# Designed miniproteins, single chains, continued (2): the designs that were tried, part 15

Each design is a single chain, and the fold is of that chain. pLDDT is the mean over its residues in the fold that is shown.

## One batch from the design tools (miniprotein)

Design m4493
Fold by ESMFold2-Fast:
Order: structure tokens, then sequence, then C-alpha cells
Structure m4493 (fold): chain A 68 residues (1-68)
């Protein structure tokens, strides 16, 4: 559901913040993306969440078990 995708988005953002507490600028960007994501369709949210997961893995080595 859209609610489950939003919850996973929150978990991914929180996991990044815990792993990289020093990157306050990116924290702000991720918080803004999460807020925007609440207005997306389920399909758009799913695509955005997958792209963010992949980007964080590539650039920060962050592993996240995304359930979609």
Amino acid sequence: SKEELIEQFKELVEKFKEAHPEDEALHAVLDAELERAKSYSEEELKKTLKRLRDWLKKNFGLEFDLKV
C-alpha cells in the first residue's frame, strides 16, 4: 500500500541519518523528498523509493531491504 511505502521511505531516511549523522545538508534534502513523496501516486512513490535506495547504496554503501 501507499502507507507501507511511505513507512519504508521514513525507515530508509532514518537509517541514513543514523549511519551519516554529520551530513546535515543531505538530511534536509531527504526530509524534503519524504514530504514531497506523500503527494505521489503509489506507482510514482515505488519508483522514487527504489531510485533513492539504489542511489544511497551506490554513494554511501547503505543496505536497505525494500519490500515492494
Scores: mean pLDDT 84

Design m4494
Fold by ESMFold2-Fast:
Structure m4494 (fold): chain A 71 residues (1-71)
Amino acid sequence: SEEEKIEEAKERYELAKEIADAMPGAAAQIYDEMARGMEKWAEEYKEYKKAVEVLKELAREAREQSEALRA
């Protein structure tokens, strides 16, 4: 369901945050890969408008985290 897709995306984002915290030297790259993954899922799930909105927001947040870590 759309709700299951949203929950999976949120769970994967939280897992990526935990991995980034454990691997600070790779944190920016982990967030970059997460953003790309969320963007790809948004294209794949394009008919699920609510899921697309959540995926795009998570991608934006991941991009911002990656940029902050490189600053």
Scores: mean pLDDT 84

Design m4495
Fold by ESMFold2-Fast:
Structure m4495 (fold): chain A 66 residues (1-66)
Amino acid sequence: SEKEQLELQTARELLLTVADALGRGFEAGRGKSPEERQQILDQAQAEANARNAQLRQQSRQRLAEL
């Protein structure tokens, strides 16, 4: 169904957002101290969480229109 397709698309976008943010955080942390690397990863996770909250809200709005 169109609802299922939208839900799957949202799930894919959520996963890609996390993977992309963590990948960039990992690259930025290369050659850094363990403490500095942890701070970079924590920031990347926080940014991914904020983006995913927006994506979930948009998905809920679109589902309500179906």
Scores: mean pLDDT 83

Design m4496
Fold by ESMFold2-Fast:
Structure m4496 (fold): chain A 95 residues (1-95)
Amino acid sequence: SKLQQTQETVDRISQIIQDGIDNNVPLEDTLQRALEAAKGNPEVQEVVELLAEQVRTLIKAQPSLKSPEQQRTLLLQVGGRLYDFYLGLLRKEMG
């Protein structure tokens, strides 16, 4: 089903974000891998593209956000917002 494909895509992106956090992968590399994993699911791709644009815009406006600690916080926020999106889809399916 479309929901099962969305779940698998969200789980894969969540793993990419977690790997980026745990292994100190550069934020841009982690975002690029997440975007690649979202290909083939238009709804997830749209959300990941929006989140990546928001993060890139924030970093350009506030260069202090380039620190490793702040990049980790931004990745956690991206993961949380993606999870909230997924929970919204589950609520739609449940009624």
Scores: mean pLDDT 79

Design m4497
Fold by ESMFold2-Fast:
Structure m4497 (fold): chain A 109 residues (1-109)
Amino acid sequence: KEEEIEEIKKRAEELVKNLDKGISRLTQNKADAEAKLAEVQAKIDELRAEYKTASPEEQVKLQAEIDKLETEAANLQAQIDSYNQGIADAKKLKEEIKKRAEEEVERLK
């Protein structure tokens, strides 16, 4: 029974370690996406400022470029939201794994 308890603990520790690696990767991907979103938002702000003083012909061209960047910003925000969800799900699963391992250990005592 002591060997069974150690096996349960080892399995839970390995799963948690793998989830921690996944969380780190998702956290880095989120940071990269947030940096890109900030750059896209800055470019939108520049084009909006230019739009205010532009001719009607240039305004059409600038609005088309703004629309493309707003689509890119929306896609980046969706990626960030997905990474946030993945991090939250992984953290929840990590706690569930720990709890189940503790419950299994208690049943073997």
Scores: mean pLDDT 90

Design m4498
Fold by ESMFold2-Fast:
Structure m4498 (fold): chain A 80 residues (1-80)
Amino acid sequence: TEEEKQELLERTLEILDQLEAAVDKSGLSPEKIAQARQYVEDAREQALQLFNTETDYNYFEFQLELIVLELRKRLSEIEG
């Protein structure tokens, strides 16, 4: 399941890249874009740390979903 864990990480990083691209196209102020990019980078770092520390696949999957959910919430708060 090491390969499954890596594939899940790669799919999650792709989602983060898509969210960053959406931020860049959002028309927000430069200051809000910088803050949003920082939130994406923080989520990316959290996902990578989780990959290196979490050995349980189901918990890893659950925690990655929470990282993405929290990021989406933070990004929506910047837009409002």
Scores: mean pLDDT 86

Design m4499
Fold by ESMFold2-Fast:
Structure m4499 (fold): chain A 85 residues (1-85)
Amino acid sequence: KIDEVIELLKKALEALKAGNVDYAISLTEQALSRLEELVKEDPHPLLIQALGDVQAALDALRSGNVDLAIKYLENAIKILEELKK
C-alpha cells in the first residue's frame, strides 16, 4: 500500500543522512518493488511519476550522487502523500 512505500522512502532518507548508503539502496529497491506492484494494480499518472523518481534515485545512489538521490526521494514522497488525499 502507498503508506508502506512512503515509510520505506523515509527510512531510506534517514539512512542517507546517517551515511548508510548500502542500507538506503536496499530500502529504495524495496520501495521500487512495492511501487511497481501498485502501478500494475492501478496505473495512476502520479504513481507512474513516483516510480520514475524512485528509479532515478536508485541510479543516483549507484553512481554515488547522494544529493541528487535525496532530491528524487523527497519528490517521490511528496507525490505519494498527495495521492493519500
Scores: mean pLDDT 86

Design m4500
Fold by ESMFold2-Fast:
Structure m4500 (fold): chain A 95 residues (1-95)
Amino acid sequence: HMTPEELIKKAEELINKLRELVEKMRTASVDEQRELIAEARKMIDEAVSLITEAIRLAKENGDKELLKKAYEIGSKLTEIADEVSRLEAEVRARE
């Protein structure tokens, strides 16, 4: 099973990929944007799962530093998820 540190690293990797995906959405066609939004939603769900498990394990281990890192990464994920939601609303408004 993954350590909380490995879970955090995987979540950071997904967040970096999400940032790239958001940039691709900005120059994509409406049809491509719909596909990219669906992909981004799956990656967000995966990152949420990883962060939630990292928080659980950090709490069990009493690791305050890892817990703080997990919350910081969760905050970054929330910001990107909000961007994806705004792009999704913009795509729907263009229908």
Scores: mean pLDDT 86

Design m4501
Fold by ESMFold2-Fast:
Structure m4501 (fold): chain A 73 residues (1-73)
Amino acid sequence: MAALQEDIDDAMAVMKATVSKDEIGVLQTTIARLQAQLARLQSQPNPDQAEIQRLQAQIAELQAKLAELKAKE
């Protein structure tokens, strides 16, 4: 029992670290892409304010999730 539990705990720790690292990377890339879209939209002569607000809200939500994951380690 003890040997099986140690093996499971080790495998779970590795899987958790791999998943968290991958998710953080995906979130960082997504945030960067949305920020680029926001910058492009802002460069338009008559930008859609509703779309700007939508993108800002989406970026804020993803940044909050990224901060939560980083706090978890």
Scores: mean pLDDT 72

Design m4502
Fold by ESMFold2-Fast:
Structure m4502 (fold): chain A 82 residues (1-82)
Amino acid sequence: EALRGRASRLEFLADVHEALAKRYEQMAKELRTQAENDPENRDELLKKADEYEKISENHRQLGERYRAEAERLRAEYDALKA
């Protein structure tokens, strides 16, 4: 019961972080495109794009970590039923 509940929670967290990673990646891409058309604000826009890319990567890493932990807990739960 506890292992199954923990796995489900980690799967949900993985989904959330994966979605946030994609969102920040898209926002960074949009900022880079905006920077190409806005020479006055180019440096500021590129700096924001770099920050969002780092946030995206952090969320990607957290999502992968939670996914791996959930898979391990699922495997442990399945082993107990075998």
Scores: mean pLDDT 86

Design m4503
Fold by ESMFold2-Fast:
Structure m4503 (fold): chain A 80 residues (1-80)
Amino acid sequence: SYVEEAKKIIDDAIKKLQELRDASTDEKQKELADELIKFLEDKKPDVLKAMEKLSKKEQEEFIKELKEEVKKRIKYVEEV
């Protein structure tokens, strides 16, 4: 389901950011990673609940937007 796909996207992003934070020696990168982790953890329940109210077509479009936004934000943290 698209709801399970959204959950996986967020969970995988959090895990990647945790690994990046833990491996980093840069204070700014650690701070940005931690902020994004907290943001994703906070938003996850609301995102999943909102997804359940969408049509299948709207869920598919949301997944595309979610993947792109998460990728962009992670890249920003990586490039610090």
Scores: mean pLDDT 88

Design m4504
Fold by ESMFold2-Fast:
Structure m4504 (fold): chain A 89 residues (1-89)
Amino acid sequence: GPSLEELLERVRALAREVIARRPELAAEVEEALRLFEEGVRTRDLAKLLEALELLHRMGARAEEAGDEETVRLVGEMAGLVVEAITQLL
């Protein structure tokens, strides 16, 4: 499967797409990305789980707003975080 570096690069790319689409989400996306980057760097499962929780909450709000594309992008980010968690177990 993909390396942790490849997962991080893909999550960064998806984060840029979400921010470009929904600039109002920039702070939350940047916080989720910060937690993911730090979790990968320090091999800290708790930070990865916190990033996943933030992405889950963002996805739920996007779904309530009917923004199917943001739901898809955030869901892809969450899936990559889950894959990183699986690699650290």
Scores: mean pLDDT 89

Design m4505
Fold by ESMFold2-Fast:
Structure m4505 (fold): chain A 65 residues (1-65)
Amino acid sequence: GPAKERALAYATALAEGQAEAFRAKGYKDVKARAEVRGDTVVLTVEADGERRVAEAPAAEVARGV
């Protein structure tokens, strides 16, 4: 629904920002993605073989918090 669409858009912007931050630090292979799984937003960043995952309730992400 609209709340999940807003949460995904916000999480995608956060993922892009994190990818830019890693590239600015000199990382070569940077991939970031955001997805909504049920009521949870999952943000994954991979940089030079290191993987980091963050999860947050979609309702909180949709509020921009």
Scores: mean pLDDT 75

Design m4506
Fold by ESMFold2-Fast:
Structure m4506 (fold): chain A 88 residues (1-88)
Amino acid sequence: MVAELAAEVLRNYETNPELAKEAEEKILELLKELREKALTTEGKEGEELRKELEEILRRMYEAMLEVASEINEEWAREIRAVLERAAA
């Protein structure tokens, strides 16, 4: 579901940078909520969710960064900052 949503967003970003800004805010909010859920879930289930979420987030942000770098410099910078935080 989330990966399919990211693919649709990427296609729209290439076509309309203004819609990209509106969609990016919603997508980043969704990813933030998923991260919060993974961090607040205890035990083995929480550990598994965190690992899956980190991999999904990384792949999604890397794909979004490639498209964003051509259509929206500010969005690209925000994605790069998130990836740096994940690496640290």
Scores: mean pLDDT 65

Design m4507
Fold by ESMFold2-Fast:
Structure m4507 (fold): chain A 92 residues (1-92)
Amino acid sequence: EEFLKEVEIRSLQRLGVPRELAEKIIELMKEKNKKVRIAVLDPSVLNDEQIEQQKKAIEYWKKKGYIVEVVTENTPEAFREAAEKIIEKLEK
């Protein structure tokens, strides 16, 4: 759906992913019939309980067949790198 696609693209952009990379990820997800998640596991903003909950969520998504990239820094550069890794995994 066009509306949901734009919402997903904008969600990735808010994390710091450039629009061109966000669009490519969404297109590759459709072509490869794969789902992706970017998970933030930043110990500077999360307590130990929240970190453990995020780790369990990451394991759950991976078991569901999701490609999960983890960022430990909440920076645009880290999200850009994660997006590039997702694209590489989707293209294989």
Scores: mean pLDDT 77

Design m4508
Fold by ESMFold2-Fast:
Structure m4508 (fold): chain A 67 residues (1-67)
Amino acid sequence: SMEEEKERIREIAEILAKDLSKKFDRKELAEKLGISQSTVSRIINRLNLPEENLETFMNAFQEEVLK
């Protein structure tokens, strides 16, 4: 289910966040991923993650769902 997928991504994001020293804004993430800034905002809102976890979230997202 989407709830289980969301929780899994959140857990991965939290684990990876401990090892990350960078922060990205939504525009930079959109440019790196080749998607619209609007799409990035929708994904962040859907997962309900703090903005400080954006880099961790995007790494987990790339590994699990963008490939």
Scores: mean pLDDT 54

Design m4509
Fold by ESMFold2-Fast:
Structure m4509 (fold): chain A 97 residues (1-97)
Amino acid sequence: SMEEEGLRAFARFLVENPEMPGSTYWDKFSNFVSRNPAARYFLESNWEKLSTGLTAFQMEVLSSEKVKAEDLLFYIRRYAGEELTEKILKAMEEVKK
C-alpha cells in the first residue's frame, strides 16, 4: 500500500541520515517529503499524531550543532506515541537487511 511504501521510505531516510547539523537535517527531511509521494502520504495519514512532534523537533533542535535520527524519534514517541514509534523502528530494522 501507499502508506506501507511511505513508512519504508521514511524509515530508509532515518537509517541513511543518522546524524547531521540541525538546519541541514530539517531541510533534507522537508525536501525528501516534497519529492517522495509515498512518504508524503504516510505523513498526511498520520498528521494529527505527528504534527505536534515534528513542530517540537523543528523548534527545539533546528538550531542545534548536530541532530540525530534518534532525536526525531524521541519527539515522535513523545507526541505521536509508542505504537507509531515502534512501527517506524521495525521498518528501520527491515530496511537495514
Scores: mean pLDDT 81

Design m4510
Fold by ESMFold2-Fast:
Structure m4510 (fold): chain A 82 residues (1-82)
Amino acid sequence: GPIVVTVTSPDGKVGTGSGEDAESVAEAAREALRKAGASEELADLAGDSILDAVEAGASLETAAEALAKGLEELGYKVEVEV
């Protein structure tokens, strides 16, 4: 089934997106961050992080967990549903 990514900013803004493969989950993460008020640069880096992790052999869930940890350092919260 689709992976749903929900991002909450330090200001409480929420963005969500969903995808079924690496490319669509990367776009979902980018869109969720954009809706949560993140910069386009951060959104692009998040999408690249998903793609790079999956290309290196990680599962989509593992890639999303790694992204969540990185975003938590910036004050964001990430929830992943599989």
Scores: mean pLDDT 83

Design m4511
Fold by ESMFold2-Fast:
Structure m4511 (fold): chain A 97 residues (1-97)
Amino acid sequence: MAEEALRAAEEALAAAREAGADPVVIRGLEVAREGARRAAEAPDDPAAALEASIGAGMAALAVGVALAAGLPVDERVRELAGRAGEAAGRLEARALA
């Protein structure tokens, strides 16, 4: 459900802010949350589902860039970002079916 993707993105963003994550990671998660929010507002719109998936991909890229740069990323933030990506991926798969 689109609300599941939004909740997962919001949890990941909250955890990143609490952990003092690098601004790159926070910005990636803000993009993921915005995409998931649009999908939650338009649950029957496949374009909104794709935006949620793209946003989650941007968050995953931001985490990867931070790790490659030697920046610390809290394990909880990585776990929650992964769950947000999985939820957005399920939403995209349903929209494309």
Scores: mean pLDDT 82

Design m4512
Fold by ESMFold2-Fast:
Structure m4512 (fold): chain A 80 residues (1-80)
Amino acid sequence: LLDQALEAEQAGDYQQAAALYREVIEKYPGTESQNYALDGLIRIANKIPDDQAKKLTLKLLTSADPQAAALELAAYLQTL
């Protein structure tokens, strides 16, 4: 799953990569895989020249609930 997300990210398919990273965060909470998925979402958001994606990334980095903020970012990235 995480490998598939990384492959989609490398292919520039950020919508698919965001969906796969979201699935990692939902299925493996509190694991190292979740941390890699969070980093992946931040990398994707930084590659997209979109102000809302940047705002949601900042929210994730400053949030008291990083998991909830990451799922919100992933959902938004899937709409692009």
Scores: mean pLDDT 78

Design m4513
Fold by ESMFold2-Fast:
Structure m4513 (fold): chain A 94 residues (1-94)
Amino acid sequence: SELEKLKQEMIEIVDFMIEKAKDNPQLVKLFQEIKAQLQSDDLKEVLRALTILVNMLSPTNIPHVANMLGLSLKEAEEIARKVRELYERFLSLV
């Protein structure tokens, strides 16, 4: 289904963030918890996870996330764009 494809695309982004956060155990734990919520059959849990990711990657937070994950500002902006796109697609499906 479109929803399962969207969940999988978001999980792939979170897995990338886990790999980039590997030197920060607290951040790895946070992303693992978000991944577990995205894997839930409860759409409310999926929505909560997506909302956390969108807020984490808001324009004011992008430079901080880039620094924390060892990404360029441009790379962090591209991830934020993809997360927002997937969030908007999720809202159109539920």
Scores: mean pLDDT 87

Design m4514
Fold by ESMFold2-Fast:
Structure m4514 (fold): chain A 100 residues (1-100)
Amino acid sequence: GLPEPELSEKEKKMIELGDKLALLKIAYEEKDIETLKEVVEELAGIPRSELEGLSPEEIVELLLERLREEGDFELAEAIEAALNNKSEELQKKIQEYVKK
């Protein structure tokens, strides 16, 4: 058993992903391109050089395309839920992604 009560690895991953998706949404809505590029690089490993000169909308489209090409449909759906303020769907998709 654990020596102290701690969040499970799964719970930690869900919180971390939720925080990243919240930051992605805020950066997208505020047109904070530098923060948006950083979050996209962390989520999908897309180099910042590939995001150079793209609009926020194009950056999100590239992110979703890359995730779908890699078979990461749950993460793509979580991003769409976050951007569309669908909090219940977002939590469901985060849980499904972390279970894989």
Scores: mean pLDDT 79

Design m4515
Fold by ESMFold2-Fast:
Formats: C-alpha cells, sequence, structure tokens
Structure m4515 (fold): chain A 90 residues (1-90)
C-alpha cells in the first residue's frame, strides 16, 4: 500500500482533482445538510476505498485538503504542497 509521501506528483494531482470532483458532487447530493465533519468523513472514505489509505492518513489528508480549499484562489499545487509539508512534520 503506497502512502501519500510515496505517490508521484501526477498521482497526487489526480488525487486532488478527484477530491474536488467528489466534493462538488457530494455537495449537490446533500444540499444544505452537508457539514465540515460530514465532508471530512466522506472524503476520508473516498481516499480509503480508492487509494487504500489508512483511516488515520485518509482523515488527515481530507482535513488538510478541506482547510486549503476553503482559502480563496488556492491551486492544486498549493494543496499538494500543504499535504506534503504537514505529513513530513509528523
Amino acid sequence: MKKILEMSEEELRKLVRELRDFLNEHQTRLGTDWTEEKTIEALSQYLMENYGLSEEEARFVAKVFLEELLKSGVTDEEIIKRIKEKLKKK
């Protein structure tokens, strides 16, 4: 099982793009009922099922992704950088 830090830059770009697409579809399905916690749980489940991440790593990546996405004008490259930096500091 490959951890996030073992993924190529292309694999990480694909992951971030798929999380953005998943989040947009998820918001459309839940409407006003989505919450930050519910979003983190949904993103974590997606990462576990599609990327084989552990629950701890999936939740961590989902939280960092959402925190960066809530900033205006954030790029996929900036999200990838933040995920890598936070994982390296653990």
Scores: mean pLDDT 73

Design m4516
Fold by ESMFold2-Fast:
Structure m4516 (fold): chain A 98 residues (1-98)
Amino acid sequence: SEAFKQEALALIEEAKATLEAAKPTLTPEQQRSVDRVIASLDTVAELLRAGELSPLQALHALIELLEEAIRNLSSNAELVKKLEALKEQAEKLKQQYL
């Protein structure tokens, strides 16, 4: 579904924007961790746009990357809450199209 693909892309872009916005508040080690997650999200978005990943596969990858970010950023309670909310949105979107 084109709609499912566009919703998955929008959620990936929201996750990237959330991580980018948080970077100035993070330690240098956390910033490097965030940069790696953003690069992985960029790759997932590119593969989804190219049709190399299904929207479902892209959402699975997004959930795993959000879980990685939550583990690495566990000391930042406000950011963790935002990332957990994005993870819930990804899980709900996945259920809607299953």
Scores: mean pLDDT 90

Design m4517
Fold by ESMFold2-Fast:
Structure m4517 (fold): chain A 88 residues (1-88)
Amino acid sequence: SFIAEYTAKLDQLGQQLLALASQSSDPALQAAVAAYVAQVRSDFDLLVTAYLNRSGLSEDELRAKFDQVLADLEARIQALQAQLAAER
């Protein structure tokens, strides 16, 4: 299903962001990234639940919201990669 495909992508990007944060020596950055990934996953699960419970959210609306979430995760990965590269 499309939900399974988006869930897999979300989990992959979240794991990538967490792995990047683990390369930093800053425990505050690691904690902030972990909190962000947990919040993104929680918000995603709420959107899935709303859709499955027929709350009036369409598949197209859900896909658009998921695409926005994935784009934000990718942008944050790029920003953290650039930050870590500057520290090398």
Scores: mean pLDDT 86

Design m4518
Fold by ESMFold2-Fast:
Parts: structure tokens; C-alpha cells; sequence
Structure m4518 (fold): chain A 68 residues (1-68)
């Protein structure tokens, strides 16, 4: 990802603090979050170029990651 690009992360049963910490470590910042039924959607923005999404994909409770 390039700096300023966004991804939508759909989660179910994730720890929000652990998600936020993992995102920050890889160069993403949570800019919005919304509960949708049993799921929570997080909007994350890249703060750096070359973000690797794999650590976030491997987090328990992450269901999908989509580029916005």
C-alpha cells in the first residue's frame, strides 16, 4: 500500500485493542470503526508506503480486508 490509501477490515470477535496495536505496528491507523450486527468494520489508513497486510490478515477474528 501507499501512504494515504485505505482498507476496510471486517472482524468478528476480535479484540479492538489488539487489532489497533497490530495495525499501528505495520503502519496503519484506525480512522473509523462501526458495529454491523455481530461484526465490526474498521477503516484503516496507511501512514507509510509498503504496508504488509499479512500480520493483520492472520489476526484471530479478522474475516476480510478490502481496499477502498
Amino acid sequence: MKKGEKVLVTTEGVDPAELRATARKIGLEVVDSRAVGSKTNFLLEATVDGVDLEPLRNLPGVKSIERV
Scores: mean pLDDT 85

Design m4519
Fold by ESMFold2-Fast:
Structure m4519 (fold): chain A 70 residues (1-70)
Amino acid sequence: EEKKKELARKIKELIEKAGEDHFMLYGVAYTRGEIDKVEELYKKYNLPVPTEEQRKLAEEALKILDELRK
């Protein structure tokens, strides 16, 4: 219970810092093992590429979500 509560709090902070769009897109790509395809998609549609910091925050949130699913 307490561990899940702490993880949820961290996820909320990471989403706020990384931005929801970046979190969702990287989340799907991470789960599917397609992170490289996300980069190609960003280039194809001329979308703003996430900063290195935003990418790290999104990856951290995804790892926490993976722990919660177990």
Scores: mean pLDDT 63

Design m4520
Fold by ESMFold2-Fast:
Structure m4520 (fold): chain A 64 residues (1-64)
Amino acid sequence: MLSKAQAEGALAAARTRSGAAAGAAAYDMHVSGAISKEEADEIRALRGEEAAEALERQARKVGA
């Protein structure tokens, strides 16, 4: 499960609008058990801003 700090970190990564940062954060969320492998792979398959938007959506959902 993501801690509040980890969820905030994922949200910060999404704000960079970098696909690489979003992919790394999605992997960390999957490893911590916050999202499924399928959800992480979906974000990692996206590019740039689309990846960042998908990560931001997941981070908000997990942080609630």
Scores: mean pLDDT 73

Design m4521
Fold by ESMFold2-Fast:
Structure m4521 (fold): chain A 68 residues (1-68)
Amino acid sequence: MTVEEAYEILKKAYEGKITAEEAKEFVKKAREDDEASEAVSKAGQELAKELGAEAAIKAAENIVVLSN
């Protein structure tokens, strides 16, 4: 997973457009792959810089809710 791919998923989650399947796959990749985990971290920082820290928090909350 690239930083750009992770950013698109986080932005989609922030907008409320992410599916439960996409959220589960995103969490799985972040847990199983250190490179994917780093990409998610960097993408979250980019989203916070562009749209604000609240946007990054909302994206993370939406992913957690849908991945459970």
Scores: mean pLDDT 83

Design m4522
Fold by ESMFold2-Fast:
Structure m4522 (fold): chain A 88 residues (1-88)
Amino acid sequence: SSDTIQSMIDIIDDEIDRIQQQTTQYQQQGQSQVASIYSQLRSTLQSYRNRIIDSYNNGDYTSAISTFNQANTDYGQSMVQVNDLRAS
């Protein structure tokens, strides 16, 4: 449904905002490697957001959902990398 797709977009928007805040914080702390991972993730999520919107505008809800799932996978992988660096 359109409500489902809007919820997915809202989740990605919230993630992008959080990542932007964390990128700035880690840059200020001299954590350049962590900040780089977050910066790359933000760019990736912005790309996925655009693809979800394009799919939705074309009525391709299946592709929109698939793209959202891929965004979640990439987010999770990046967070594992960040957590590993923060724990070392």
Scores: mean pLDDT 87

Design m4523
Fold by ESMFold2-Fast:
Formats: structure tokens, sequence, C-alpha cells
Structure m4523 (fold): chain A 89 residues (1-89)
């Protein structure tokens, strides 16, 4: 996904403006195609977890990874269940 790649580049560069543009595009996509937006969000969360594991102290990285894994499980459950997804939107 180009949005995931752009988000990763913006985070690595410390470019807040570029990250804001990516988030704005993701918000627009959420209105047009919620399933595609949630899949991209899941990929962004995985990228953020990988970045945190490389940059944060081990205890902070583990806590962040656990929070990300919990959010990923929730997103995957919503994507697998059309009724749950419709109720959440």
Amino acid sequence: SELVARAREALEAGDAAALDEVMAELAELLRRDPRAALRILAEMLRAAKEYAEKTLPPEEAAEFAAAVDAQLARLEALLADPEALAAAL
C-alpha cells in the first residue's frame, strides 16, 4: 500500500505535514471504502510495531507491541464479520 509506505517514510523523516496528509487520505478512504481503509490501518499498525521494536527500549517496545496486537486482533475480527463491521461503522 502506498499510504503505508508514505506513513513509514514520514515517521522516519519526522515529517509531521506528510503524516497529516496520509491520515487525511486514510480518513477519506474510510468514508468511501471502510474495508480497504481498515486493511491499510492494520498494515500501518504492523509498520508502527516494527518501528517501535527498533527504536524504543525493550520494555516500552513490548508494551506497545501488546497494544498493537490487541488492536490488530480487533480489526481482523471486524474484517472477518460483515455484521460486526456494519455495527461498528
Scores: mean pLDDT 79

Design m4524
Fold by ESMFold2-Fast:
Structure m4524 (fold): chain A 103 residues (1-103)
Amino acid sequence: MTYGRVELTVTGATAGDAVVEVTRPSGPTATVTVTVHGPAATETRVVTVEPGEVATATVPVAPGDVLTVEARAEGPPARLQVVVRDAATGEVLAGAVLTLKPV
């Protein structure tokens, strides 16, 4: 089993919907949990990303909100690419590389 976590702060956006894109270039299927930590509410989305695919989750965000992205997979250490985009404009609001490490 491998696990990774990254925190992203939403910047440059008006309050609205954001699309969280998680790319897994290769390796086994990963389960990804996206949590939004806003002043008004916490929301959670769970998606599965297949090898070579991009999984997406749509979450409500406001500037300064913190997103926690966690992933679990079987198999060797790997990297996932995480990109947060404004759903209306496609503008990149945040991005990181999530590294899966052995448990």
Scores: mean pLDDT 75

Design m4525
Fold by ESMFold2-Fast:
Structure m4525 (fold): chain A 73 residues (1-73)
Amino acid sequence: ATPLKRVLVTVEVTGADTLEQMIAKMLAAGEAARAAAKGPTRVGIEVRVAPDASAGDALAAQAAANAALAAAE
């Protein structure tokens, strides 16, 4: 099998971010990481939740972004 590089991108979300903005931020970061990578790469998102952010929304956004990035492989 062709070796697949894995990259984990950490994205910070704050209380100013809506769920949609959190997802968009994570997808943009994942796409940028994929574009910067050399060769076949699997990109994952890890969320950092600021104290003023909704942890539930952040977790939902992380799951949605990771599912979308995986589907685009």
Scores: mean pLDDT 79

Design m4526
Fold by ESMFold2-Fast:
Structure m4526 (fold): chain A 60 residues (1-60)
Amino acid sequence: MDAATIAEIAVDLGISAETAGMLADILVQMGSTDQLDVVQAALGLGISVATAKKVAKALE
């Protein structure tokens, strides 16, 4: 996933590009965008589950 796509998602969701990139990295490491994995990643980063789901959808 390219940096421009991550930056665009970050702006749309009102989060930093760094936070969006970290979430994308975690989901790739987990090898899954399943709802439970997305929730765990969101809780680990201190962001909303809704925001994490938007990033996960963009990875599809």
Scores: mean pLDDT 72

Design m4527
Fold by ESMFold2-Fast:
Structure m4527 (fold): chain A 73 residues (1-73)
Amino acid sequence: SEIEKLKEQLKAIEEQIAALDARIAEITAQLNATDPNDKEKRRKLILEEAGLTVKRMLLYIQKKIIEKQIEEL
């Protein structure tokens, strides 16, 4: 059914968000373990975290669109 297809898509997006959240947590831990005077390494980690945060935001928007489609069925 259409609703089953949308629910499977929702599950896939939720799994992707969970994976991104885990990766962001790992980067945060790495940043906390990095010497505060190692400006180059800190900058690289901050940029990577920012990039993953943007990807998470886009997936969250897609999740909300699918949730709305399910609610309208």
Scores: mean pLDDT 89

